Designed miniproteins, single chains, continued (2). Designs and how they scored, part 94

Each design is a single chain, and the fold is of that chain. pLDDT is the mean over its residues in the fold that is shown.

## One batch from the design tools (miniprotein)

Design m7467
Fold by ESMFold2-Fast:
Structure m7467 (fold): chain A 55 residues (1-55)
Amino acid sequence: DAEKELEEYILKLYEEGMSIDEINELLAKWIDEIYKLKIFDKKKANEYLLKKLKE
């Protein structure tokens, strides 16, 4: 489940010392790109976010 994997990865970033504000800024950046790319499917959007966060 891409949504669950995304949540687990976000938690990992927080545990590794990334602030909540930094995580939110990173997520906002990639969510903006998803909207520009017109990826409206929730599963595909979450898979794209997960891929970009892991890069």
Scores: mean pLDDT 79

Design m7468
Fold by ESMFold2-Fast:
Structure m7468 (fold): chain A 65 residues (1-65)
Amino acid sequence: LSPELQEEVQEGIVDIALGVLYTILSRKYGEELAKKVVEEARKRKPRSAKEAEEAIKEALEKLLA
């Protein structure tokens, strides 16, 4: 894959991961907190599904602390 296509694929994977995590968080903590957590995670500009998961964890720790 070209670098451009590789970045688009990675961005798509991150978006899917964040969407799945948003759904899980909204069921557990409610939609308002889930939205704030995902927004905070997006500010960290995760580049992979694993980084998206870590960004969500850090955002949760920040918002629940």
Scores: mean pLDDT 78

Design m7469
Fold by ESMFold2-Fast:
Structure m7469 (fold): chain A 90 residues (1-90)
Amino acid sequence: SGLEESFRETAEEDVEAARELAEEVKRLIEEGAPRGLIAAKQAAAALLAALAAMSGREEVARRLLELAEEMEEYDPELAKIIRKAAEKAL
């Protein structure tokens, strides 16, 4: 379908964007930033991870699992969301 093709075309960009936002979440948590700002970045990272996972690409799913493992120490809830998205793509 055209929707799957679109997810496949943007999957690499989406996983990179998810990683960037997750790293920003880590920084904001370390800095003690406002909870609303952290929540907005968490939601954006989760959305991009889900979009990347919808590509059905095994390599993308594995990269998301790596990101989830890295985030476990800093944000276990976001890590769980990313992991679930990746597992559905495998």
Scores: mean pLDDT 83

Design m7470
Fold by ESMFold2-Fast:
Structure m7470 (fold): chain A 100 residues (1-100)
Amino acid sequence: DPVEEAIRQAAEYAKQGIRSIKIEIDVPDELTLFELAELAEKYGLFITVSGGPTPEQLDLYVTYRDDGHTIALARFRFDASKVSDEEIQELVLRSLELLK
């Protein structure tokens, strides 16, 4: 699974103290936001939601915390037309809970 391999690699980069995005993936339609979030959490990482460069794109960043800073290691780009506002809101709430 190329997505799980990317998350596993991001976790390795976090352990190495990498502080820049090293992985960029355009997500296939079959992967859900929640599957990505669960994979990130499995490897000790978390998802931050952001807008893409166009309104039709939704970017999710795979991130870790280091000395109070949120560091992005991977960017996953979703087709925003395939994602509901309710799904985005639920993911944002999930991410905020992990940051407490």
Scores: mean pLDDT 78

Design m7471
Fold by ESMFold2-Fast:
Structure m7471 (fold): chain A 88 residues (1-88)
Amino acid sequence: GYVSVEQLETAVEDARRLLERARETGLPEVVALMEEALRILQELLDEAKKNGKLPEAEFKEKMAEALALIAEAERLIAAAEGRTLELG
């Protein structure tokens, strides 16, 4: 199998939305995690656009790396949001 450009464009869009949330936390570590994840996803998108497709195995490897960064960022965002909600 191969991954489509459309799948990668969706992943990049989702990552951009999460980066905006990361910025709202005011935590530089969370922003850095999302910037790195977005960079990996953008590299995958560029390669897919250049070649018209990306091998599924390569996509899974790089996507797993990006998803690990996103998962860590989501945990930190949830923790930051939980602390702010404790004030209301």
Scores: mean pLDDT 76

Design m7472
Fold by ESMFold2-Fast:
Structure m7472 (fold): chain A 77 residues (1-77)
Amino acid sequence: MEEGEKLYKEGMEAYRKKDYRTAAELYLQAGEIFEAAKDFEKAGEAYRLSGYAVLKGENDEERAAELIARGYALAKK
């Protein structure tokens, strides 16, 4: 949990600095940790933010859509 929150915060800082590639990776790692901890609300938010960072940094619409959809699906649990 604490490691997931640290990665999430670092992802927010990277996103603020417009380092979208680093933000996407950090948010993805945070989401995986939150999902393993069964914190589906935080996992869902982290995956969605990772998807938006992928879209802004890489223009990979397919990967962004997959991450965003996964985030919404988890947030419903």
Scores: mean pLDDT 83

Design m7473
Fold by ESMFold2-Fast:
Structure m7473 (fold): chain A 92 residues (1-92)
Amino acid sequence: SEAVERAARRLEEAARAAGGTARVRVEGDRVTVELSGLNVGQKLGVIGGATEGMLLGGEARVRSEGDTVTVELSGLSDEGAARALETMAGAL
């Protein structure tokens, strides 16, 4: 959806401004976010955004490997997924 794509680009821009990178992939009802180059506080903020997605009735899976955080969101409406991505961007 346009809302999810817009939120994804915003997250990519926020990560770049924070000195890291974000890659967002949208496949049906699944949104995958890979973030790297972030400090511990920024990683915790991103995990907070994933938790918000779960509270909106979706499923969120978070994996942290070295300097990379991977977040998978599923079962959310387009508006819910966009909100979770915007929350992650705001944490950076």
Scores: mean pLDDT 79

Design m7474
Fold by ESMFold2-Fast:
Structure m7474 (fold): chain A 87 residues (1-87)
Amino acid sequence: ITDAEIEAGVGAIALAIGNWAFKKGDYEGAKRLYEIAIEHFERAGDLEGLATAYENLADVYEKLGETEKSQEYRAKADELRAQAAAS
């Protein structure tokens, strides 16, 4: 197991807990957990994990009424997914 694999694993755990918080309506808690997931996926170089975390952040901002931020993070997720598919 590498440092990148550990970082991706921690990111995945943060993402899973964030998804649980989102499902329970804790959008601020979900936001913090998705931000933690982003940090760890960035350190891992996990573009697919990053894309998923940004998409989930976009969903959080939509629930918070922050439409412009939701659109911004959705665009970031789409760009990262395209980049991951091209590599």
Scores: mean pLDDT 85

Design m7475
Fold by ESMFold2-Fast:
Structure m7475 (fold): chain A 81 residues (1-81)
Amino acid sequence: MEEAERLEEEGRRLEAEGRYLEAGRLYEEAARLYYEAEEYEKAAELYRKAAEAYRRAGDDISAALQLMKASIAKLIAEKKK
């Protein structure tokens, strides 16, 4: 998952620069890649990071949607392990 790791790192860089909307989009894409790889705990973590970035950007709707995705991924992870 080198691509997902790169997106996560790029998202952290953008977040440090205050570019929260862009950071949220990269965290969301990284979370999606981990979800597709069935790395559900990691996906949930990144969906939560996307939610916080969207919230800081003032996009409360996108933030809420990411939290819902994080909850689903966490539930799947708990049921599998």
Scores: mean pLDDT 86

Design m7476
Fold by ESMFold2-Fast:
Structure m7476 (fold): chain A 73 residues (1-73)
Amino acid sequence: MAEELLKKAQELEERARKAYEEGKYEEAARLTEEAGRLAAEALRLQGKEEEAERVLERARGLAEKLRKLAAEK
């Protein structure tokens, strides 16, 4: 289960990067948040609650910056 979630999170991170390259900042923000959520869930399943919290905070911070870029359009 955790392995599947982590793999999916990595796929979403890659999609977020591609969306960013295309200037689709709102899409990149959504994908970044989803990737962080799945990675955090995987970490919680492994008993790494503190690491999960840090991952969520980073993902939300990145998504916020991406949404600011989207607002500039």
Scores: mean pLDDT 82

Design m7477
Fold by ESMFold2-Fast:
Structure m7477 (fold): chain A 66 residues (1-66)
Amino acid sequence: AADDYVRHAEKLLKRKRYEDAKKAAQEALKVDPNNAKAWELLAKAYRELGELKEAEEYEKKAKELK
């Protein structure tokens, strides 16, 4: 379920495993593209990786879904 990928992505972010967190958040979005939390986690992963334009786009997407 999308929630399992969201939980996994949160744990990976806490461990500073940003590439793995990005992949987990992307998997959550494949299951549920309207999951605001998954978009937030994807944005955080991209921000930590220095991909600021993508981070801003995904933050906007998460905000639209709240």
Scores: mean pLDDT 85

Design m7478
Fold by ESMFold2-Fast:
Parts: structure tokens; sequence; C-alpha cells
Structure m7478 (fold): chain A 56 residues (1-56)
């Protein structure tokens, strides 16, 4: 179903977000800047999917 697809995508992105947050703990300042940008982009994508899910 569409709901199952969106939920699966959210779960995959949340797992990726957790992985990037773990990388932040050992990252250099330059790597942290890059990771922060990636985390922000993933967070925005998760929010958009959550809004899509709410509309279902």
Amino acid sequence: SERERVLAEIQALVAELQRLNAEMETASPEERARLAKEIAALSARIQALAEELAAL
C-alpha cells in the first residue's frame, strides 16, 4: 500500500540519520559541516514524507 511504502521510506531515512549522527561523534570539523548539511537534508525529507503520510 502507499502507506506501507511511505512508512518503509521514513524508516530507511531514520536509520540513515542515526548513522550520520553516529559519524558526527568522531568527525573532523570539516566532516561535521558536511554531515550537518546531510542531516538537515534528511530531516527535511523525513518531514515531507511525514506530511505525505498524514494526508493518507
Scores: mean pLDDT 87

Design m7479
Fold by ESMFold2-Fast:
Structure m7479 (fold): chain A 61 residues (1-61)
Amino acid sequence: MSEKYYKETGDKIKEMQDANEKGDTEKLAKASKDLQDYIKKGSEASGQSLSESVQNALKLM
């Protein structure tokens, strides 16, 4: 998996966190779904495990 994948995943996590801080539940739900879909497709395409930090960030919500 490329460094670009991890950067894009981090950007999506940040969008989700920003929506949560603003209390925008609709935007938070959309950002969470986009992040989950992106991670799932990346994992399926490469067969690589996600880093612990990325997995832990997803559990914060």
Scores: mean pLDDT 67

Design m7480
Fold by ESMFold2-Fast:
Structure m7480 (fold): chain A 67 residues (1-67)
Amino acid sequence: GPAEAAAAGAAAARAGGANPSVDLARQKGTIGYQAGDAGAAAAGRAAAEEGSNPRSSMLVATTGLSG
């Protein structure tokens, strides 16, 4: 669910630190939003509130599209 995806997004961002991995995670999240999936975007936003991390929100949006 959104909380699990938020945790995954936060972990990916932290693991990447300042390296390209973090940027790739952000790009995947952006692609999810650009796909026009309002549900995924809403889930990402809700997860961001729990994770307090914009990258987490973006990754949740992408994960929401898949699951």
Scores: mean pLDDT 48

Design m7481
Fold by ESMFold2-Fast:
Structure m7481 (fold): chain A 86 residues (1-86)
Amino acid sequence: SSLEELARKILELLKLLRTKGTLDVFLEALDQLPDEHVQLFFTFLTQLPDGEVTEEQVIEVLNTLSEEQRKILDEVVSLLVEALKK
C-alpha cells in the first residue's frame, strides 16, 4: 500500500536526521519548499511520539491527514530523503 511506503520513507528520513552533519543540507532543502508544505511537515512531526517511532505509529498519524495532505507530505519527505542521501 502507498501508505506503508510513505511510512517507511518517513522512518528513513528520521534515521537520516539522527546522522551527524545533515542539519545544514536539511535546512537548505526546506528553504526550497513552499511555506505551507514546510508547516504541514513540522505539524506532522509534532504528532509523532518522542523517541523511537514504529511504522504502525507513523501510519496512525498519517490516517489523521487528508489524501491531499498525504500527497504533499510524500513529496516533501521524498525530496528531503534524496537531499540527505547525497
Scores: mean pLDDT 83

Design m7482
Fold by ESMFold2-Fast:
Structure m7482 (fold): chain A 99 residues (1-99)
Amino acid sequence: SKGLEYLKKGDYASALAEFSKDEYKDSAEAWNNYGVVLYKLGFYELAKAFYERAIELDPDYAEAWANLGKVLEKLGRYEEAAEAYAKALELDPDYEEAK
């Protein structure tokens, strides 16, 4: 997508604007999946924003909460990471990433 093209060029503002279009706005899974791609590329702050958007759309999305915890650890925000992991385990007690 155009969002990934902007991301590769280092234009994070245009990438975020592209990902915020109506075609993605109602899909918690799509926001979470884009966050995972951004995390793999090392864009932790942007990945965090995308996981937070997925959680806004589906607050019961255990995977998005666990991914938020993981990115918060990468950002050195350990207390917030622990809270996100606790939420993931509350929603899915079998979630391995939060254990």
Scores: mean pLDDT 80

Design m7483
Fold by ESMFold2-Fast:
Structure m7483 (fold): chain A 85 residues (1-85)
Amino acid sequence: SADDIIYQIGQIIVDAQRQAAQQTDTDVRYQIIVAGYQQAIAIADASPAMPQSHIDTLRTMYRLISDDRQDMQAAFQAIAAARAA
């Protein structure tokens, strides 16, 4: 059922977050969370019973996390450049 798939997707995200919380490197943490959302989206897309609203929510969260990782990398580069100037 859709509810069983939603539960499975939720567990994938929770497991990814738990795994990420054990990492000291920020980029590795983002990488694990991004991979978890990619897996969740793949399962949702393969499941005809999944509500579009849940798929849209997963894609939105994936985009936000991916953008946050990119912004973090840009911020570190800007700090390094400012310190070198």
Scores: mean pLDDT 78

Design m7484
Fold by ESMFold2-Fast:
Structure m7484 (fold): chain A 69 residues (1-69)
Amino acid sequence: MEELLKELDELIEKARELYKKHPNDPRVRFLLDRLEALREAVKAGAITPEQAREDIEYLKKELDELEKK
C-alpha cells in the first residue's frame, strides 16, 4: 500500500506539472482529478491492491500519451 501511494504521489506531481503547461486541456484536469481520487481510495483501503495497481497502470499510460502531444 505504501509503495502504491508513493507511485500515485509521483504521478500526481507529473500531472500537476503537465496541468501548469496546459491549464486549458480538460484531459489533463480529468487525469489529475482521477489520480487524486484513486490516492484517497487507496489511503482509505476502499480498493484492493490489485485493482489499485491496474488503475495506476492505466492512468500512467494516459499520462504518457498526454506528454507525447
Scores: mean pLDDT 80

Design m7485
Fold by ESMFold2-Fast:
Structure m7485 (fold): chain A 81 residues (1-81)
Amino acid sequence: MKKELERKAAIYFTAGNLLDVAARMAEEGLAPDTDAVQAYEGAIDNYKKAAEYSREAGNTEMAEKLDKKAEEVQKRLEELR
């Protein structure tokens, strides 16, 4: 069970990172077909899911770092609105 939760955390963390990068590229005009707001919203959702699975796996430190990452992305998203 723990290994499955760790795998899920890794998947959501990777997805969150990819969306965060895509959103930043869209802000810089390097990805004109990408909606930066939607990409940041996706990054936040994926980081929060990764944090939940990390907590369930017993990795509280990683979960806290992921929650903080989601908060940082949320603040950036608020600056775009």
Scores: mean pLDDT 83

Design m7486
Fold by ESMFold2-Fast:
Structure m7486 (fold): chain A 56 residues (1-56)
Amino acid sequence: SDARNEINDLLMEGQKLRNEGKIEQARELYTKALELARKSNDPVSEYAARHMLEKL
């Protein structure tokens, strides 16, 4: 689905930003991924986004 592709792109870009030390920007992208996963009823992506936020 379009939402799933968008969530994956947000998570990938967030990981890149985190690796560059851009923690607040990574947090924003992970939060957007979490919100989109919740709106699309995607519990797997919701778990992934929440987990990435917890590791920041």
Scores: mean pLDDT 88

Design m7487
Fold by ESMFold2-Fast:
Structure m7487 (fold): chain A 64 residues (1-64)
Amino acid sequence: DAALEQAKELEKKAKEAYKQGKYEEAAKLYTQAAFLYHQAGDEEQSGRALDKSTQAYLEAIKKK
C-alpha cells in the first residue's frame, strides 16, 4: 500500500525533526503521516500520529 509506505516515511522524517528540536516541522510531518494512515485504513496509527503532532505543537508553543 503506497499510502501506508509514504506514511511510514513521513513518520520517520517527523521523528528526526523532533529529535533536532524542529517541533513545528515535526508536527506538520506527523499530521501528514496521520492523513496517509487514514487513507490506508490504519486508524490506530493515524490516531497515534495525530497525538504526536499535538505533542510537537505544544513543544513549539513553549519556545514562543
Scores: mean pLDDT 83

Design m7488
Fold by ESMFold2-Fast:
Parts: sequence; structure tokens; C-alpha cells
Structure m7488 (fold): chain A 92 residues (1-92)
Amino acid sequence: MEELKKRLQEAVERLREEGYEVEVEIEGNVVTVKITAPDISRAIGIALIAIGLSLDGYDIEVEVEGNTVTVKITGKNEEEALKKAIEFLESL
């Protein structure tokens, strides 16, 4: 868990350096990632990546509002949800 939280923080910090605003909320086996992109085309790209992961068997809900993409990732437990959230963020 500590190593996963460190990887999550590193992925979030990288995206913030690239001009994204990133908020992550962890509630049990659910991780909610809210990303505000610098433009709408990047927001669409993020949504498509999240949808692609959903097709690969990830339990993901995606909402888009302007430049903001909210991705809700559900795992079997907190560790699995965090791993999936990290994989999503690292794919951006």
C-alpha cells in the first residue's frame, strides 16, 4: 500500500507538471480521479483511455464536463482499485 500510494503521488505530480489539475479520492475499494485538462481535446483523450480500460475488464465510470474528466474506478479491494487508478494515470 505505501509503495502504491507513492506511485500514485508520483503519477499525479507528473500530470500536474504537464498542466493538468488532478484530484484523487480513495473510499474503500473505490478510487475517484478528477482531472481538469488544459484543453477539451486532451479531456476527450483521457475519457477515451478510461473507456478503453473499461473494455479491458476494469470497472470504470466516466463523466465529462467541459475540460474536466471524472473517472470512478472500482476494485475488489482498496489495493486493486489503487493499482488500476495508477495504471490509468500512468497511461496518460
Scores: mean pLDDT 83

Design m7489
Fold by ESMFold2-Fast:
Order: sequence, then C-alpha cells, then structure tokens
Structure m7489 (fold): chain A 97 residues (1-97)
Amino acid sequence: MEELIKKGEEYLKKGDLEKAEKYYEEALKKAKEENDLRGEAKALENLGEVYKEKGDLEKALKYYKEAGLLYVQIGDKKAAEETKKKIEEIEKEIEKL
C-alpha cells in the first residue's frame, strides 16, 4: 500500500493525474482488502487531491469527506482536522462558482 501511495504522489507531482489516480485507486482497494482504515483514509484523501487538480470539486469534496470520517473513526484528530480544512476550502471554491 505505501509503495502505491508513493508512486501516486510521484505522478501527481509530475502532473500525470491519470496515473496518480490509478495508483491511489489500487492503494484504496488494497487497504480495503486488508481492513487498513488508515491506509483507506490516506488513499481517499489522495484521490481528493487528484480530483481537486482536475477541477472536479464535487468528487474532491466526496473523497475528502470519506477520508475525514475514517480519520475520526480511528481517532487521528490531526488528520481529521486537516481534512476538515480541505473540505472547507473546496466548499468555499464551489460557493464562488
């Protein structure tokens, strides 16, 4: 899982959004198969970043909300708060449209 997230991050940094999405989707699938809630939350948060970069704010919001719920469930207050800030930023961008 961590290697898939790292590859996704590398492609996201290069602007290859399709490859970044593919690696994060593979990471999400693996995290779900392993019942790794933290890995699932990280993969969902990274998918939110990909869709934000694509300009699909509705999908970005959906992924950030799913990630935030998982961070709350596992008690990661810092990650939950960071994800909440990302949600608020996307909601503010949507309001300007």
Scores: mean pLDDT 86

Design m7490
Fold by ESMFold2-Fast:
Structure m7490 (fold): chain A 80 residues (1-80)
Amino acid sequence: MMEQLKKRIREAEEWARRAEAAGDGVDAGASLISLGEAYAQMGDLERAAEVYRRAIRAAAGDPELKAEGEENLARVEKQL
């Protein structure tokens, strides 16, 4: 359902912006991973890859979250 994916994208973008403004890299990273997943589900793999790279950067202080972003990035790049 495209409406549901568009809603997830808007919500994840809002949460990521708020977390970035607050200096919360973990919340920003998690929100950006969710955003990348939504773009990948829409078939926008190039945008998903870009968002995952941003998530990896935001999650630099959290090794597990960073690894999740790296795994998701590798998955979409294989489909490119």
Scores: mean pLDDT 80

Design m7492
Fold by ESMFold2-Fast:
Order: structure tokens, then sequence, then C-alpha cells
Structure m7492 (fold): chain A 76 residues (1-76)
């Protein structure tokens, strides 16, 4: 039970962290924040795969990574 709770919490935190960076980059139009969003999303995806997060959480992180990459391309 503790392992499942921590895993769900980690997934939620990673998704939220990526979303915050993407939102910050969109609002500031700062290419450095967009680059940071990509790095955060890539690191989150690796961690999610290693820890065996749910398919739904993996897809959400992949979607956010693609959004971050697209934003980086637009701002650079």
Amino acid sequence: MMEEILKEAEAAMLIMKIAVYITAAKKSKDPELAEEAVKVAEEALKEAEEKGFSEEDLERIKELLEEAKKLKEELE
C-alpha cells in the first residue's frame, strides 16, 4: 500500500512539475524555460518508465514532453 501511494504521488508530482514549466515558458515566452520544460519532461519519462508508472501516466508525460518540445522549437 505505501509503495502504491508513493508511486501515485510521484506520478502526480512529475506531471505537475512539467505542466508548471510549460505554463511558465508559454507565459514568459522564454526559450530557456522551454528548454528546461523539455529536460524536466525527459527526466520524468525516464523515471516513470524505470518505476513502472501506469500506461495512462506514461502517455500523459509523453504528451507533455511533445508539447514542451514543440514550444521550444517555436521559441528558438
Scores: mean pLDDT 81

Design m7493
Fold by ESMFold2-Fast:
Structure m7493 (fold): chain A 80 residues (1-80)
Amino acid sequence: SELEEKDEEMAKKIEEDLAKARELAAANPGDEELAEELERAAERAEGLAEKLEKEGYPKAAEAARRAAEELRRLAEELRR
């Protein structure tokens, strides 16, 4: 269905964006500004997950929840 295709497409995009965030964090150790940006991204990802779940996109919602957790972890690691 169109809904299922959008769910998978959004989940993939979220996973790709997270992979880019990991690369950026690895390239910029100790960057406090980036850490703050990743924290804000994590908060947005949490809100997105709730919205996507409500709208009937469970795969994208799950990807967004995982992204939020990982982005918070990356932000914490950068603050060394």
Scores: mean pLDDT 87

Design m7494
Fold by ESMFold2-Fast:
Structure m7494 (fold): chain A 68 residues (1-68)
Amino acid sequence: MKESALKTLEQLKNMVLNDDRLTPEQKKRAEDLINQSKAQVEAAKTPLEQRQILLETSVELADILAES
């Protein structure tokens, strides 16, 4: 279960870093957020905690990507 969550976060990181529409600042903030989320997933003890981390990361990532 942790492996699937970590793979999802790695895919999100790759999508962000390869998106030419994003500023370098947005890419850096998103990468830092995803790296923090990976650490949280590694520390998570239950599948519910992992899903909560992914949900929170998705919301915060969307906010970063919506910045003008």
Scores: mean pLDDT 80

Design m7496
Fold by ESMFold2-Fast:
Structure m7496 (fold): chain A 78 residues (1-78)
Amino acid sequence: KLIELLKHEDQYVRMAAALALGKIGDEAAVEPLIEIIKKETDPFVVEAISRAINENTKLSKESKEKLGAALKEVLDKR
C-alpha cells in the first residue's frame, strides 16, 4: 500500500508515495501523512507533499487544514 511507502528509507520513494496519495485524495492517508511530515527533514519531499495537497480537490477542508498545519510547523522550524 502507498501509505506503507511513506515510511520507506529512500526519500524518493517517500516523495513518490506522498505525491500519489495527495493526488488520489485518500482520507485514510491524512494521519499517516501528518506523522511523516513531522518527521521529514528533506525540504524537497515536504514541498512536493505541500503541492500535491494544495492541488487536491477530493480531500475535505478539515483534512487539508490539518495537513497544512503540519506542513507549516515543519517549514517554520527551518
Scores: mean pLDDT 71

Design m7497
Fold by ESMFold2-Fast:
Structure m7497 (fold): chain A 72 residues (1-72)
Amino acid sequence: SLEEKEREMIARLEEDMAALREVFDTLSREEQERVIELLRGLARKAEEAGLLRTAELLREAAEELEALLRER
């Protein structure tokens, strides 16, 4: 089902976000800003596709990384 596929996607995305957080501080500011913009774009596309839980996770990840960027 779509819900099962979304759950699998969220699990993989959570793993990818954990890995991204480990390397985020090693990225240039320009790369960090591009990552945040990419996550926001993906959140919008997920919402348009009806993947509301995926969209929320991506939005939260973008907000978390943006907060880290402001503390540099």
Scores: mean pLDDT 82

Design m7498
Fold by ESMFold2-Fast:
Structure m7498 (fold): chain A 77 residues (1-77)
Amino acid sequence: SMEEIFSKESPPPTQEELDIVDELAGTKARGIDIGGIIRSKEKIAGKLSVWRDYKESQGIKVTRDDLRQEGLKYLGL
């Protein structure tokens, strides 16, 4: 369907990926731009989704901790 085509081109982030970004945003907020992080949350979660899909397509198992580490890079931590 057209929804599936759209989702395939821009897959929505999973709840797990969104939760990780929220956790990391809370950590970052102690020192710097909380508003900027909130505005970029879905963009960062989307990058995590694409990264995970790529890694899993290569036969690499991606854990929650792997997602957290990659998310920190996207947040510049």
Scores: mean pLDDT 65

Design m7499
Fold by ESMFold2-Fast:
Structure m7499 (fold): chain A 93 residues (1-93)
Amino acid sequence: MVEELLEEARKALEEARKSKDGKEALEQAEKIEEILRELERLGAPPEAIREAAEILLEAAMIALKVAETLEEIKRAIALALRAIGTLFELELA
């Protein structure tokens, strides 16, 4: 289950990298956030949470780069901050 979720996150990141549209890139970043949330709910190992958060940060940065609307920009920033927050919590534990 944990490894399957990480594989889905990696696939979503690859789809984000192929996106030229802010909406498509955000859809993949949102999917990765849902995977991160599920990993946290399952009590996944810290290394799995770290990998998912790093993937989310990269996808959020891609979404920000191709964002065309203020709403897309704000959401991409929110997802990046979510990933950064998770990474800081792991460093402080």
Scores: mean pLDDT 87

Design m7500
Fold by ESMFold2-Fast:
Structure m7500 (fold): chain A 78 residues (1-78)
Amino acid sequence: DKDFHEEQVKSAEEAIKKMLNYAEEKVGSTEEGQKLLEELKEKGKKALEALRKGDYVEAQEYAEEALIIASEMSELLR
């Protein structure tokens, strides 16, 4: 069970990294997009670190912040 959860966390991290790399390539010419991408990367990293430590409250807070940034980025890319 623990190995399964570790694989899921790693899979999610890889998916996030691929998404961020793709977004960075597409948004690279906009200052606002680059700033949001950097903030999204930071919040995503902190959320995963908190999950690995078992700090679910901190992980939830960073995840919520990441969702807000992702929403702003989605509007910018319209």
Scores: mean pLDDT 68

Design m7501
Fold by ESMFold2-Fast:
Structure m7501 (fold): chain A 76 residues (1-76)
Amino acid sequence: SLEEELRKAVEKAQELIEKANEYISKGDFEKARQYYREAAEALRKASELLKQMGYDDIAESVRKAAEELEKKAEEL
């Protein structure tokens, strides 16, 4: 179901953000960049699923969250 796919995409994004933060704490900025970018992709998928479900405002917020993660990756 779309709801199940959305849940998995959100959970994946959260796990990847936690990994990115862990690598920042270790000073491994290359790994942190990779995980932030992967998290951004997971959030973009979540945003598209939210649009398909009719939650346009939430989808836009999630899309912007993905853009912020991409910016964090570029700044590392």
Scores: mean pLDDT 90

Design m7502
Fold by ESMFold2-Fast:
Structure m7502 (fold): chain A 53 residues (1-53)
Amino acid sequence: SMDEKDIEQAEAELERRRAAVEEAKTKGFSGADYHLRVLERERKALEEYKKKL
């Protein structure tokens, strides 16, 4: 199981990736909306995992 620090690192990594995709979208990256949806699913999965701790 992930400990608290692993979860915090995962949350920080998801936020960094989200910010990068948002920036790429501003520059015309046509795949950005798909990647944002994937990142949102990952964030929700991590939230559900935290609830089970």
Scores: mean pLDDT 80

Design m7503
Fold by ESMFold2-Fast:
Structure m7503 (fold): chain A 64 residues (1-64)
Amino acid sequence: KPFTVDKENKTIIADLPAGDYRIVTPDGKVIDLSMPAGTHYISGLEEGTYTLYRGDELVGTFEV
């Protein structure tokens, strides 16, 4: 299981390889991130469905 959703703190915890990532928010905004390898904490999220891509590869979909 590459990631965990902490709904209490509205945080996604993801153990990811280094790369350029793209997060699609529930309202359809795109956030581009360059991340090093390791455990990342993505916080300050709204309720809804988030989609994570590495380049054109779908990494996962998260419900917060």
Scores: mean pLDDT 77

